Designed miniproteins, single chains. Designs and how they scored, part 17

Each design is a single chain, and the fold is of that chain. pLDDT is the mean over its residues in the fold that is shown.

## One batch from the design tools (miniprotein)

Design m568
Fold by ESMFold2-Fast:
Structure m568 (fold): chain A 94 residues (1-94)
Amino acid sequence: GDEEKLAEIEEKVMEKTKISREELEAMRAGDLSKVSEKAKLTLKIETGKALIEKAKEILADESASEEEKEDAAAALKKYQEKLAELEKELKKLE
């Protein structure tokens, strides 16, 4: 079940991340080394960006509690650090 959904998401992420048709065809031909790692890192980066955006929304929400804002601030810092590491790994593959 979940593995099939992850495969569909990975394929769509590869299409959306502007990975070249040649890189996508190489993946389909079984050369997964650089293309697969780039796609996985891009998925992690996009997920991290979404989590950062959600944390920023909580921090900007006037109805959010002080505890929710403190948790959001901690999460924001953690995800920003992880995002920087993932972007560095992606740059090594290019």
Scores: mean pLDDT 70

Design m569
Fold by ESMFold2-Fast:
Structure m569 (fold): chain A 106 residues (1-106)
Amino acid sequence: KKEEIEEQLEKYRKLLEMIDAGVDPETLAKALEEFGYHPAVAEGVRAATPDDLAEMRGILEEKIKLLEEYLANQDDPEKVREYERKIANLDIAFNLLAIGALFEKL
């Protein structure tokens, strides 16, 4: 589990850095595809407005914070369960935001 969490944390950090660097949506979408995101999420990022990207950035920041807290508290079953729940909710929020951006173009 620790290695999976560390890998996921590194992916989120890279995505956040790409958004902060102002990379084009195609480059960001390709990174999401390489990181194993659903194709609809990558397509949503291609369709994303600057406001959508700002919201995605906020979700990534919160995910990074929660994963760092998860790594610090792995031996506490109650905290682990709480962090897993919060991270899952943020994953849903991120995916829905990206899919919502895609539907605006359909």
Scores: mean pLDDT 81

Design m570
Fold by ESMFold2-Fast:
Structure m570 (fold): chain A 103 residues (1-103)
Amino acid sequence: AAARAAELRATGEALFEAARVGEEAAKLYKEDREKAIQLVQEFLARAKTDAEIAAAQELASALSKADAEPDKEKGYAVIKAQAEALRARGEAARAEADALAAA
């Protein structure tokens, strides 16, 4: 169980970092769309683990969908929803890791 708890913890940390970057990108998207894109691309470039790469790719996909959306409010909503989903998954992974470590 220790190895699985460590794996879930690492996954949760990657998801939380992606959620943080996504929240920042959503905030920037209405004011500076290019800076929001740059922030996500820089996150992709610095991702090293499989969990980090997967989370970064999910966020980049949400940004691409937002960029294809003619309505900035809808684009913002897409990025915000992805960031919220990543955070919820990170919380779930952390809770499962804590439960396994306590057993």
Scores: mean pLDDT 84

Design m571
Fold by ESMFold2-Fast:
Structure m571 (fold): chain A 94 residues (1-94)
Amino acid sequence: MDEERKKRAKLALEQMVKEGKLSEKLVEAIKKILENELSDEEALELAASLESGEDRTLFSDFLMLIQGKALRPATDKPIDLEELKEQLEKEKKL
């Protein structure tokens, strides 16, 4: 991974935490991305564990920024839990 991208993502995370915009679960999920330990299945499972579509969208944005991976194509809609569950089942079958 690009160390400069990790550094920028870490600074963005710290700023958003200070602003109270992130849930504790989302912060922990983003920290796992920064630790470079997430497979595609692990990323989908973490996203599915998040309580809101907004949190899942932010998680996807950080995943793209840090690991260059998208959970889905670009959209203006929050990430739906059922959509992520379907993607996780598809990933497990591969």
Scores: mean pLDDT 68

Design m572
Fold by ESMFold2-Fast:
Structure m572 (fold): chain A 92 residues (1-92)
Amino acid sequence: MKEIEELIEKAKNSEYPLSKEAIESLYEAGYLAGKTASEEELKKAKETIEEYKKKIADPNVNQADLLVEQVKTDDPLKNVYFAQGIIEGAKE
């Protein structure tokens, strides 16, 4: 019931490092949530992806700081990997 929150907290506490496996787990959790996502949740997920793309396009932004921001968010819909999962899951 709190799978995504648990993954984020583990990442913050270094119990679950932001490895490829951690990113894939966040995406998979988003994909499963996306199958039952509302139109409003889907819109928020798309906004998260667009905001992240703007940040990575800025050459003055530190990529490590962007990764840290992804684990500091209290809203799973603001996590780019979870948001991408929701978008793909909702396509089914």
Scores: mean pLDDT 66

Design m573
Fold by ESMFold2-Fast:
Structure m573 (fold): chain A 55 residues (1-55)
Amino acid sequence: SLSTFIEVLESLGYSREAIRKALADIAAERGLSLADAVRTTEWRELGRALRKHEA
């Protein structure tokens, strides 16, 4: 689920806000729902989006 996915990333040191913004960016960029973005997003793409919000 989205909540479980966020919890895993928080355990890796990412903030909830950064995670949500990164997922929202990917969803908007790819024309997907937030749930579909979580299910289909590769870690490389997620890492790139997360770095934009941490920088």
Scores: mean pLDDT 72

Design m574
Fold by ESMFold2-Fast:
Structure m574 (fold): chain A 91 residues (1-91)
Amino acid sequence: SAFEERFREYLAEHDEDELLSLVPPELLALLSREQALRLAYLLREGLISLDDTVGDFLDKLELSPAVRDAILALYEVDESEPVILLLARMF
């Protein structure tokens, strides 16, 4: 997809350890390296629509159901809620 192509290009042009420093430590414990880098990419480039739900946003990270549920429980959010509520609790 166009997203995957841009994400891979972005990783080629940026230091991955610098990008990972943008991710909350509690999420680094739950996410794979690739998932954490996807999150950092979305955050740094502002590729999050404020019209998105929490569920729409988490779909972009390609999470397993167990990791998705763990994130929802960690931040006490529902998938149907506006993504801004999740972002406010992460940061």
Scores: mean pLDDT 84

Design m575
Fold by ESMFold2-Fast:
Structure m575 (fold): chain A 84 residues (1-84)
Amino acid sequence: MQKQFDDDITYAMMLILKGVALAISKEITPEEAQSIVRTVQRLLDQNPSIRELGIETLKIVKKKALESGSEDTDKVLEILDKAL
């Protein structure tokens, strides 16, 4: 049982993912959105205490998708909203 170590690692990984989300400057594909959602969900499964950080990360990705205005934006939003 390594709960403290797992909590520290999952928190750090979510912060890295949030940083990556903030750095998005291009269109997000539905496949990329699904990959991000799966990563967030796996981290939340291991550490539910970072749920607020996970939600913030997904909201940042959603904002970036809306700002880019790609042809697949509606599908990307659908994928993200299902995870929220």
Scores: mean pLDDT 78

Design m576
Fold by ESMFold2-Fast:
Structure m576 (fold): chain A 90 residues (1-90)
Amino acid sequence: DVEEEWKEFEENYEASLEKLKAKPSASERDIELAKKAVEASKILVKKEKPKSEAEKELKKAAEIMEKGSDEESMKKAKEELEKAVEIEKK
């Protein structure tokens, strides 16, 4: 059930992006990086078998963004999202 699993992933990232936009400390850069992560998630949803390393980093980012609203959590999420994009880009 790959399609369903990745759709849930994309929905979680979109929800995290909306939470990020609602934060008074969210910068344009933070929003841009989160948008790139949502785009990466959409690409992975179209792929029947995405790279497992990219999947792990995307899951970590989503978990961090869901649990944390502090500056440190946002930074860690951005780093994991960037890693996922780089892994998939290869």
Scores: mean pLDDT 60

Design m577
Fold by ESMFold2-Fast:
Structure m577 (fold): chain A 70 residues (1-70)
Amino acid sequence: SEEEERRRLVDELIEALKNKGPVQQIKELLARLTPEEAREVARRLYEDKFTPKQVEAIERALAEQVEFYS
């Protein structure tokens, strides 16, 4: 289902972040998320005790996304 596919995107992004995947791949995954899904990723990053630097990089990428919808 589409709901399952969207959840898969969120999980794949989190996994790419945990495995320190290529920045380009992370940006492309973020671009496919809705603002709600992006917020969920940020929430789960804080829950999983990511480093402040990793969280900051994701928040910056999310901010770039929001600017395109303004």
Scores: mean pLDDT 68

Design m578
Fold by ESMFold2-Fast:
Structure m578 (fold): chain A 99 residues (1-99)
Amino acid sequence: AQRYLDEGVKYMKARQYEAAVVHYEKALSKDKNYLEALLELFKALDAQGRHKEAIKKLIEALRLATQHEYSSETLNELAGYLKAMGMVEEADELVKRAS
């Protein structure tokens, strides 16, 4: 999973968002609970203008964060995106659960 995440990040830096999406989806196919890959996939989809798909991935990230333990850094990043999308209540609940 890590190898596909690393390759996806290289494509993101090169502004090759479609290739980044493919690699992040491969990372998630190996580990469906890979929250970091799901957040990177959200960013890549949003950068392509695929906003509906991006929001779906953000909602999947929120679901994973409520069912599993992740680093406070990753949870705070997710909460930031939730607030940016107007999901303030969900972001606040996530931060409380991360405590």
Scores: mean pLDDT 80

Design m579
Fold by ESMFold2-Fast:
Structure m579 (fold): chain A 69 residues (1-69)
Amino acid sequence: SDKLENEKKKKLKEIDKVNQEKQAEWKKWVASNPDMPVSKQTAGALLIMGEGTDQKIKISQEVKKKLKE
């Protein structure tokens, strides 16, 4: 329904905002630690991106459950 789609859109927007803030903090942390190996820099960025994806999947599953009820 339009209501559930609007709620999903708002939740996804909030997840994106939080994830972007976490990515910015990670970049700031990397800049403060120039001796950090590139592998750790990449792993940290991928972990943050993965957290955002997992949260979006959870929201999508919750909406699907409500549609089936």
Scores: mean pLDDT 80

Design m580
Fold by ESMFold2-Fast:
Structure m580 (fold): chain A 75 residues (1-75)
Amino acid sequence: GSERAARGAEEAGRSGDAAATAAALHDVKNGVKEGKVSPETAARAAREALEAVREAGQLTPAAEKAMQDALEAAE
């Protein structure tokens, strides 16, 4: 469904794995481009994933840029 990629990004964020979270958010970005994920759902998932990784203390500059790219695609 349209929210599958969003759930994947949120779960990866909660794991604290910044690289996995960035990869999942790339899938969310592609879902928005394909019309499978709404921009609102994608933006929420990206914000939740980014916040979870930040709270875990594992946010790298490269992962942060990838996550921001997904957020910009969702707006």
Scores: mean pLDDT 72

Design m581
Fold by ESMFold2-Fast:
Parts: structure tokens; sequence; C-alpha cells
Structure m581 (fold): chain A 76 residues (1-76)
């Protein structure tokens, strides 16, 4: 289902699943103005601390993006 990335003006944000569940917090804080469609972001899963890689697929507003989870983040 559609995931959303919610990003603050000060930098950093959270990836939220289609059910409103927080899937992770942005590992390397980015400002909303520094993000664009096609960018990849890494978030830390709040359950086990593992990394998830997501791709921004759309911009809904200045602080809200649509994102697709690509899978686990690599070690580098």
Amino acid sequence: GPSRLLVSDGGGGALVGSGGEVLGVMYTPKKASDLKVGDKVTVRNVGDGSGLLAEITGRIDKNTFEATILGPAGPG
C-alpha cells in the first residue's frame, strides 16, 4: 500500500505505512526542500532498529512525500 514520508522544515522525518503505522525515522536527516521524486531515503525501523530503503515516488505537499519501500537498507 502507499507509504508516506513526513519531513520537518528543520530536517528529519518519519516513514508511515498505509495503515498509519510508523515504519521508521529518517536515518540521515534531510530537509523537505532537499528532497525530490526519485530520491532514496534510509529509515530505521522502530520495531527492531533495522534499516529500510525507500524511494520517493511523489510529492503531495512541501512536507509530505509518497514513497515506495524497496527493501532492507544495505550495510553501506
Scores: mean pLDDT 79

Design m582
Fold by ESMFold2-Fast:
Structure m582 (fold): chain A 87 residues (1-87)
Amino acid sequence: SSPEVQRAIEFLREAIEELEEKAEGVEVDPSLYEAQAQAVVDAILADPARALKVLEEEVKLALASEDKREVAMVRAVLELALELLEK
């Protein structure tokens, strides 16, 4: 795998852990976010450096949100994207 794709994967692992802690106790149906997860995967595979910058800002915004459901939704998208990338 590309070193840039590996850096994106490492970022996803770290971000998921932080988002999971903030969204603790909030459940969302991950099947509702498969299309968004695929879009994240497609963006990383097309331009991993650009995708990483966008993801860093999106995660920063999610972690600043007071809506735990919004945080849980972002976590679900990134967790599904990570599963697709690690196949």
Scores: mean pLDDT 86

Design m583
Fold by ESMFold2-Fast:
Structure m583 (fold): chain A 87 residues (1-87)
Amino acid sequence: SPLLEEILELLDELIEKIRENEDPSEIFKRLEDALLRALILETDPERRARLIEIGQLVSQAYQAYKNGDLETALKLLEQAREKLEEL
């Protein structure tokens, strides 16, 4: 799916920005918007549940980032990436 490929690319860009101490805020917003679009279009309940889990991990990563916990933010984003690859 082109939308899932976009989400994966945004997730990889987000991880790189955090690792390089660059502001990831715009990429977090774009990723959350893309995940919401994917969830709206998804009709399969199991795939919807996985997209919700991915969205929760991304939201938790953003809170960790805002609190200065970059290690936790990166771990949560890597977990989101793993779940996305299984879609």
Scores: mean pLDDT 89

Design m584
Fold by ESMFold2-Fast:
Structure m584 (fold): chain A 100 residues (1-100)
Amino acid sequence: MVPTGEELIQGLNSALAAIKAALAANDLGAVRAVVQLLEREAEEISDPELREVFLELARRLGAVVDAYAADPSMTAAQAAARVEELVAEAKRRIEELERK
């Protein structure tokens, strides 16, 4: 199945909301589960450029979660802000690729 750019953006909005809620609850398992779902979503993307955007986002989100888990000075709000930035960058990249 080939998801549309709108479906991909909706998926990212849902993932962002889930990650923010899990970070607020300090549920790192739930955050990691959302990252794994994004990696699986990438497997369904036939466009190699769109697939790479999703895979790169999943890798970067995983790095933020690992940094948050390792750094006791990092707050959930700071981790959430970084996640919001990465998701916003991915959404912009998807929109640019859909314009071609």
Scores: mean pLDDT 81

Design m585
Fold by ESMFold2-Fast:
Structure m585 (fold): chain A 118 residues (1-118)
Amino acid sequence: RLEELRRRLEELIAELEALSPEDQALVKESMINIMKGLLAKLKELQAPQSLLDFLEEQLAKMEAAKTIREVVEHLLEALFAVYQEVEGLSPEEAEIKALEGTVALLEQLLETVRRRRA
């Protein structure tokens, strides 16, 4: 399951890299907005400051990223930390959940971009 999720993520990143620069910019903006929403919700839930600081660092790296791969990698890292520290999952379970969430999000974003251009 873990190896299948990692393979699917790589396939989705390749599909995103094949998009026009304009569509890649829209996907990046959507992922940044999702990350901002997650950070705002965690602040409301009074999550540990160390986690909030880590997520703000990942958000800054996403905003500075020049490739869609870098944006995806930083979002995945943020979700992994959230599943471990907020939901109390083991590292293996947190990695599976972070990959499942990232894969589902990228599939939805790809469908949305392609549907708009159809």
Scores: mean pLDDT 85

Design m586
Fold by ESMFold2-Fast:
Structure m586 (fold): chain A 86 residues (1-86)
Amino acid sequence: GPAREVAERIVSLIKDGKVPVEELADILAEFFGVDRLEVIRILKENGAKDGYIDAEKVPEAIIKLGERFGKRDEAEAVAQALRELL
């Protein structure tokens, strides 16, 4: 389903245990239908630094995004699918 496809796209970005913030923000902004710059801001509040976020921190960051944008169920589905793929 859509959440699994998003999780697989995120996994494809993982290099050396890290995910590039710009590309992650593009995926999440498109999926949630929200502002890309606000996604980047929340990722930074949840461990993103120097243009990257540790892959292990991404599921929790997605849950925080879902809470912020009123998309909790969608966020939890993506986070669960991502944890199953990590």
Scores: mean pLDDT 89

Design m587
Fold by ESMFold2-Fast:
Structure m587 (fold): chain A 61 residues (1-61)
Amino acid sequence: MLPEELKVSYSVVVDGETGDRFLRYLDPDAGDKDVFLHERLRFTRLPDGRYRLELFEDEPV
């Protein structure tokens, strides 16, 4: 599961050219800040257009 701090502050962005995944910081005063997603993070698009992030722990999903 995405840490609560990240779940509140970030959305997931996928680069269409490379397929790399980034967390975009949602604070409008900070501007866009993309951070690289670790390969153990899974993201799922929700019906409302938001993303849910989950951390692979030891059991592959």
Scores: mean pLDDT 48

Design m588
Fold by ESMFold2-Fast:
Structure m588 (fold): chain A 76 residues (1-76)
Amino acid sequence: MLQELLLTPEAQKLLDQVLAYTIVLTGNEEVMKKTAELLGISVEELRKMAEVVSDPEKLQEAMEKVVKNIKELKEK
């Protein structure tokens, strides 16, 4: 149940965005490169993901999508 909720596409995307924000916040270029490689994305995409969490409006939209997906799973 909990693992299924965390593995919804929107929830996973939000978790990846939070991770990206945390990594970018360290300012360590090597850590950013290694994290991007592990996620299968570019460093530029990692920075774009971090921007979603740093922007209150984009973060709100991402959270609303996760909440909607959680509600849909609980209905079934």
Scores: mean pLDDT 71

Design m589
Fold by ESMFold2-Fast:
Structure m589 (fold): chain A 74 residues (1-74)
Amino acid sequence: SSDDFLQEIDDLYRRALQLIRDGDLDGAWREFRRIVELLKQAMEDPSFSSDDKSYMQSKATDVGRAYMDLSRQS
């Protein structure tokens, strides 16, 4: 269901941010790639609402920005 999919994105988001806080760039990149793959699947699926797609896109964007900021400071 879409709720199960959004829960998976939330779990990956929290994990990615924790890995960024811990300085684990390799771990953060792996989790970020998973978020991006799920977002890609959701964007191709017409059963997802525009609000759900926007929510998932914002989570991917937040992790990507945090990763890039840490990567530049390392």
Scores: mean pLDDT 83

Design m590
Fold by ESMFold2-Fast:
Structure m590 (fold): chain A 84 residues (1-84)
Amino acid sequence: MLLVVGPEEREEAVEAVRRGEVDEIVINVVIDNPEQEQQAAELVREIARIAREQGRRITVEVEEHEDEETGKLRVTIRLRLAPG
């Protein structure tokens, strides 16, 4: 299952990974917000920790693009979880 979250939705993302319900997570971050950048980094670290505990492999892909509504840079962090 694919889960799309903001960096502030840590609890929902972490619980979905713990239940084995998700194989892919997309975290959308607005790059000019330092709090969102920190929250995204913390979320990636937590998901990676849980994936390792479950014997799963994690692949991280980062894409930068311009937000069409605001013109601000957005970062999309894609986490793929595979059997170890």
Scores: mean pLDDT 77

Design m591
Fold by ESMFold2-Fast:
Structure m591 (fold): chain A 82 residues (1-82)
Amino acid sequence: SMEEVLAELERLQDEFLRHLLLAERTGDEAHLRAARAKVEELRRYLEENRDLLSDEEYAKWERGIRSGEAYAEELEARLRAA
């Protein structure tokens, strides 16, 4: 159901954000790798279940994932420069 898909998207997003926050706070590359793997999993899950979402919900999640990917890329650059 759409409710189950939305719940799983939220769970994957929470895991992504947890690892991203830990990477930012600690500088630990392992957390950055975990965050990247999780946002990739989140993107795959979104695309696999696209037909179960409204156009509005899909657009919202696509924007969120794109922002998360961009933030992780910027964080990687910052950690390499430090």
Scores: mean pLDDT 88

Design m592
Fold by ESMFold2-Fast:
Structure m592 (fold): chain A 87 residues (1-87)
Amino acid sequence: LKEKVVKLAKELIRKYHEALQTAESPDELAEKLLKLTSEYNKELVKLGLSPKEQNRINVLLSEALQKLRNGEISVEEAIEYIEKEIK
């Protein structure tokens, strides 16, 4: 279960980075990010995690994505952070 959550979070980080690199306008970026977040949340529901585990993972992921979006960390650093913290 935790392995599937980590894989899902890593895929979101990679797709989020791709959206940051490929979006041609701020509006297009916002639409892509909203779509990715919606799809991620649908997949989380399928995994049957407790509300506490979902919250913990979402807090860690939110922090990593915010730093990635602000250019504070690389996509590789964001992935390493999630992999280390969701043990």
Scores: mean pLDDT 78

Design m593
Fold by ESMFold2-Fast:
Structure m593 (fold): chain A 91 residues (1-91)
Amino acid sequence: NPREEAKRRGLAILEEEIRRFMESLTLPNANPEAVKKREELLEHLLELARTAVPDELLEELGRNPDNEEVLNQAISYIFKAALEEYKAKNR
């Protein structure tokens, strides 16, 4: 299915950008426990990439991997959803 393949490609691109962003937020010499907690957050953000981002945006990103505008929109959806969930779970 071309749409499912485009969505998977878009998700893979988004996943790579999330990983890079998380690496930039974590200290290179962080304590192993802090690294583990950040890895758990990364895994949660990757799940939100699948659930919080509209399929249409992922499909567009998959068809046009260099479309920074669509990538930024998808990232925005993820971080808004992640922040809301993070606040709810850490009450």
Scores: mean pLDDT 79

Design m594
Fold by ESMFold2-Fast:
Structure m594 (fold): chain A 75 residues (1-75)
Amino acid sequence: MEEAINTLIEGQAIIDGLPEEERQALLNDEKVRKEAAEIIAQGYRQAAATHEEQGRLDAAARLRAMAEELEKKLK
């Protein structure tokens, strides 16, 4: 499950490595931003559920907090 979180982090690093103009175009597309944030938030919630099932309650709580933070940015 850590792999799913690492994949999301790697995805962000790739976006940060894009030319500024391309990155800005992606960030300015409201639909793309919202869809990406929703997918990432869902990923964090799925990872949290897996950690909770494995008894890693602290890790699960942190992942849920990360999902909530993303959802706040969509409001």
Scores: mean pLDDT 67

Design m595
Fold by ESMFold2-Fast:
Structure m595 (fold): chain A 86 residues (1-86)
Amino acid sequence: SMELEAAKVLFRLTALISGAEVEVRIAEKTGDKKKLDTAEKQIKDAKDLLNKYKHLLSDKELKQLKKKIKAAEEKVKKAKKKLESK
């Protein structure tokens, strides 16, 4: 069903966004800048997935996911600046 496919897409998007946030946290604790590259890749994959399946999502879900992706991008950007200054 469309509802089941939407739920699967939401799960995958949430996993990618959460994965990126975990990688940012590891990078901040360990100083491993390569973890930020992994986080950026996960964010890019989330954006690509959202764009591919936006027709399965409600306007509210789409808006919330875009906001979460943007927040994750800002976390990566801030972490990069912090690690570059050390």
Scores: mean pLDDT 87

Design m596
Fold by ESMFold2-Fast:
Structure m596 (fold): chain A 107 residues (1-107)
Amino acid sequence: SDIEELRAYAEKKIEELEKFLKNMGFSDELIEQVREILREFVDKVLEIAKKYNIPLEEAKRFLDLFFETVKEVLLRAKQEGLSDDQILFLVRLVAHSALLEIERYAK
């Protein structure tokens, strides 16, 4: 199904982000916490996509933009020397904002 394909696509994006964060010198503990936040985010995106019948290609484009935004935000946070707690808060904030925008757009 389109939802199963979208889930597989999102899991690949999470794996790519994990590798990026490891290369940037993030701790394994922080990477695991980021992964948990992103998996919860993906579950909610899939629920919204199913509820509003968002086309697969549109949902993929949304995920592409989201993951590129997360990469940029985390790169800056690392460069600015933010704490793990600040980084986790920032990831949660970006995820929450993105969920509000996709649902607003889908309505």
Scores: mean pLDDT 89

Design m597
Fold by ESMFold2-Fast:
Structure m597 (fold): chain A 59 residues (1-59)
Amino acid sequence: SVEELVEALRAFAAVLGPEAQRIYDEAVEKIKGKTPQEAEEILSEAARRMLDLARARAA
């Protein structure tokens, strides 16, 4: 669900730090007024950006 994705990304952002928090905050703002399907797409893209950030930190 959208709520489950929001909470999962919140937890992920807390682990990754301020840059991931910005990605999370942008995604939460973008999903306002969107359908559940559109919100899931936006949150999935945010998750991908956070994963790319985590990979960059590991390199």
Scores: mean pLDDT 84

Design m598
Fold by ESMFold2-Fast:
Structure m598 (fold): chain A 62 residues (1-62)
Amino acid sequence: SLSETSFNHLVELFENGKTREEREMAGAILYTSGTERAREALERIAKESKNPYARELAKKLL
């Protein structure tokens, strides 16, 4: 299980990570965690993120 600090860091890396690899790895960890908070974060990013790459990746994972 992810700690709250690790979870928040992964969400930040997924949405605003400097490299594609960082964003994809963070997204994979969030998806495989299977938690409600991760699902809700991915849904929010898919709908509302300012980063179009993050939105598309989140949609693909959902």
Scores: mean pLDDT 82

Design m599
Fold by ESMFold2-Fast:
Structure m599 (fold): chain A 85 residues (1-85)
Amino acid sequence: MLTKEEVKKRLDELVEKHKDNPYLLVSEAARLFKEVIEQGNLTLEEIEELLDYLVEKVADWPLSDYFLVRVAAKTLLEEAKKIFE
């Protein structure tokens, strides 16, 4: 099962690997969060904290790339909320 710490580590690795391709970062992050939700070992609050962490990690990226990741994170959070409701 993925812990909050393991998810943060994977997010750090994805941000570093895909710093020149925000589309791939969003795609791989979405896949990771889907796995996290399916495992069911993290709370909605922890998922929200991890999405906020991802957005903070890209805060220094070009504005368009930052907004792409921010919008994707918001969409993933809304999808998670529907599953937890």
Scores: mean pLDDT 84

Design m600
Fold by ESMFold2-Fast:
Structure m600 (fold): chain A 71 residues (1-71)
Amino acid sequence: SMEEELKELEDFAERYVPPEQRPLARGALLVIRAEKRNLTLEEFKALLDSDPDLTPEAKQRALEIKERIRR
């Protein structure tokens, strides 16, 4: 399933993505989850704010991607 595929991608990112890029990879995966769940930009912001593992840079990058996809 898509959820199992996303979980496998998360596990891959934790193991093989360089540590400095892991928060960015996590943010990107959260954008994909938000799109599949049809979350609004405001709901997505709340999701990012509740995640303690996201850096400010990862949060900002995820918001930029979400805004671009919406257009």
Scores: mean pLDDT 78

Design m601
Fold by ESMFold2-Fast:
Structure m601 (fold): chain A 76 residues (1-76)
Amino acid sequence: SEEQENLERGARQAREDLARFLALYGSKISPELIARLRELMAKLEEAVKAGDFDTVFEIEGEIQELMREMAAQIEA
């Protein structure tokens, strides 16, 4: 469906954006936060494959919160 195609495209863009972010700032972020981000990214990919939109939205919220923590650590 168009919804599934849009979801998969969005997930690919998010992974690319996060990879660039980690390339630039990864050295300033704790390994524990990076590991948590990678775990959430893996869960997001599985939820997208399953078409589980509720879980996708929940995980996106968790990633948003984690990104706030990472931003604070970069600025410290």
Scores: mean pLDDT 83

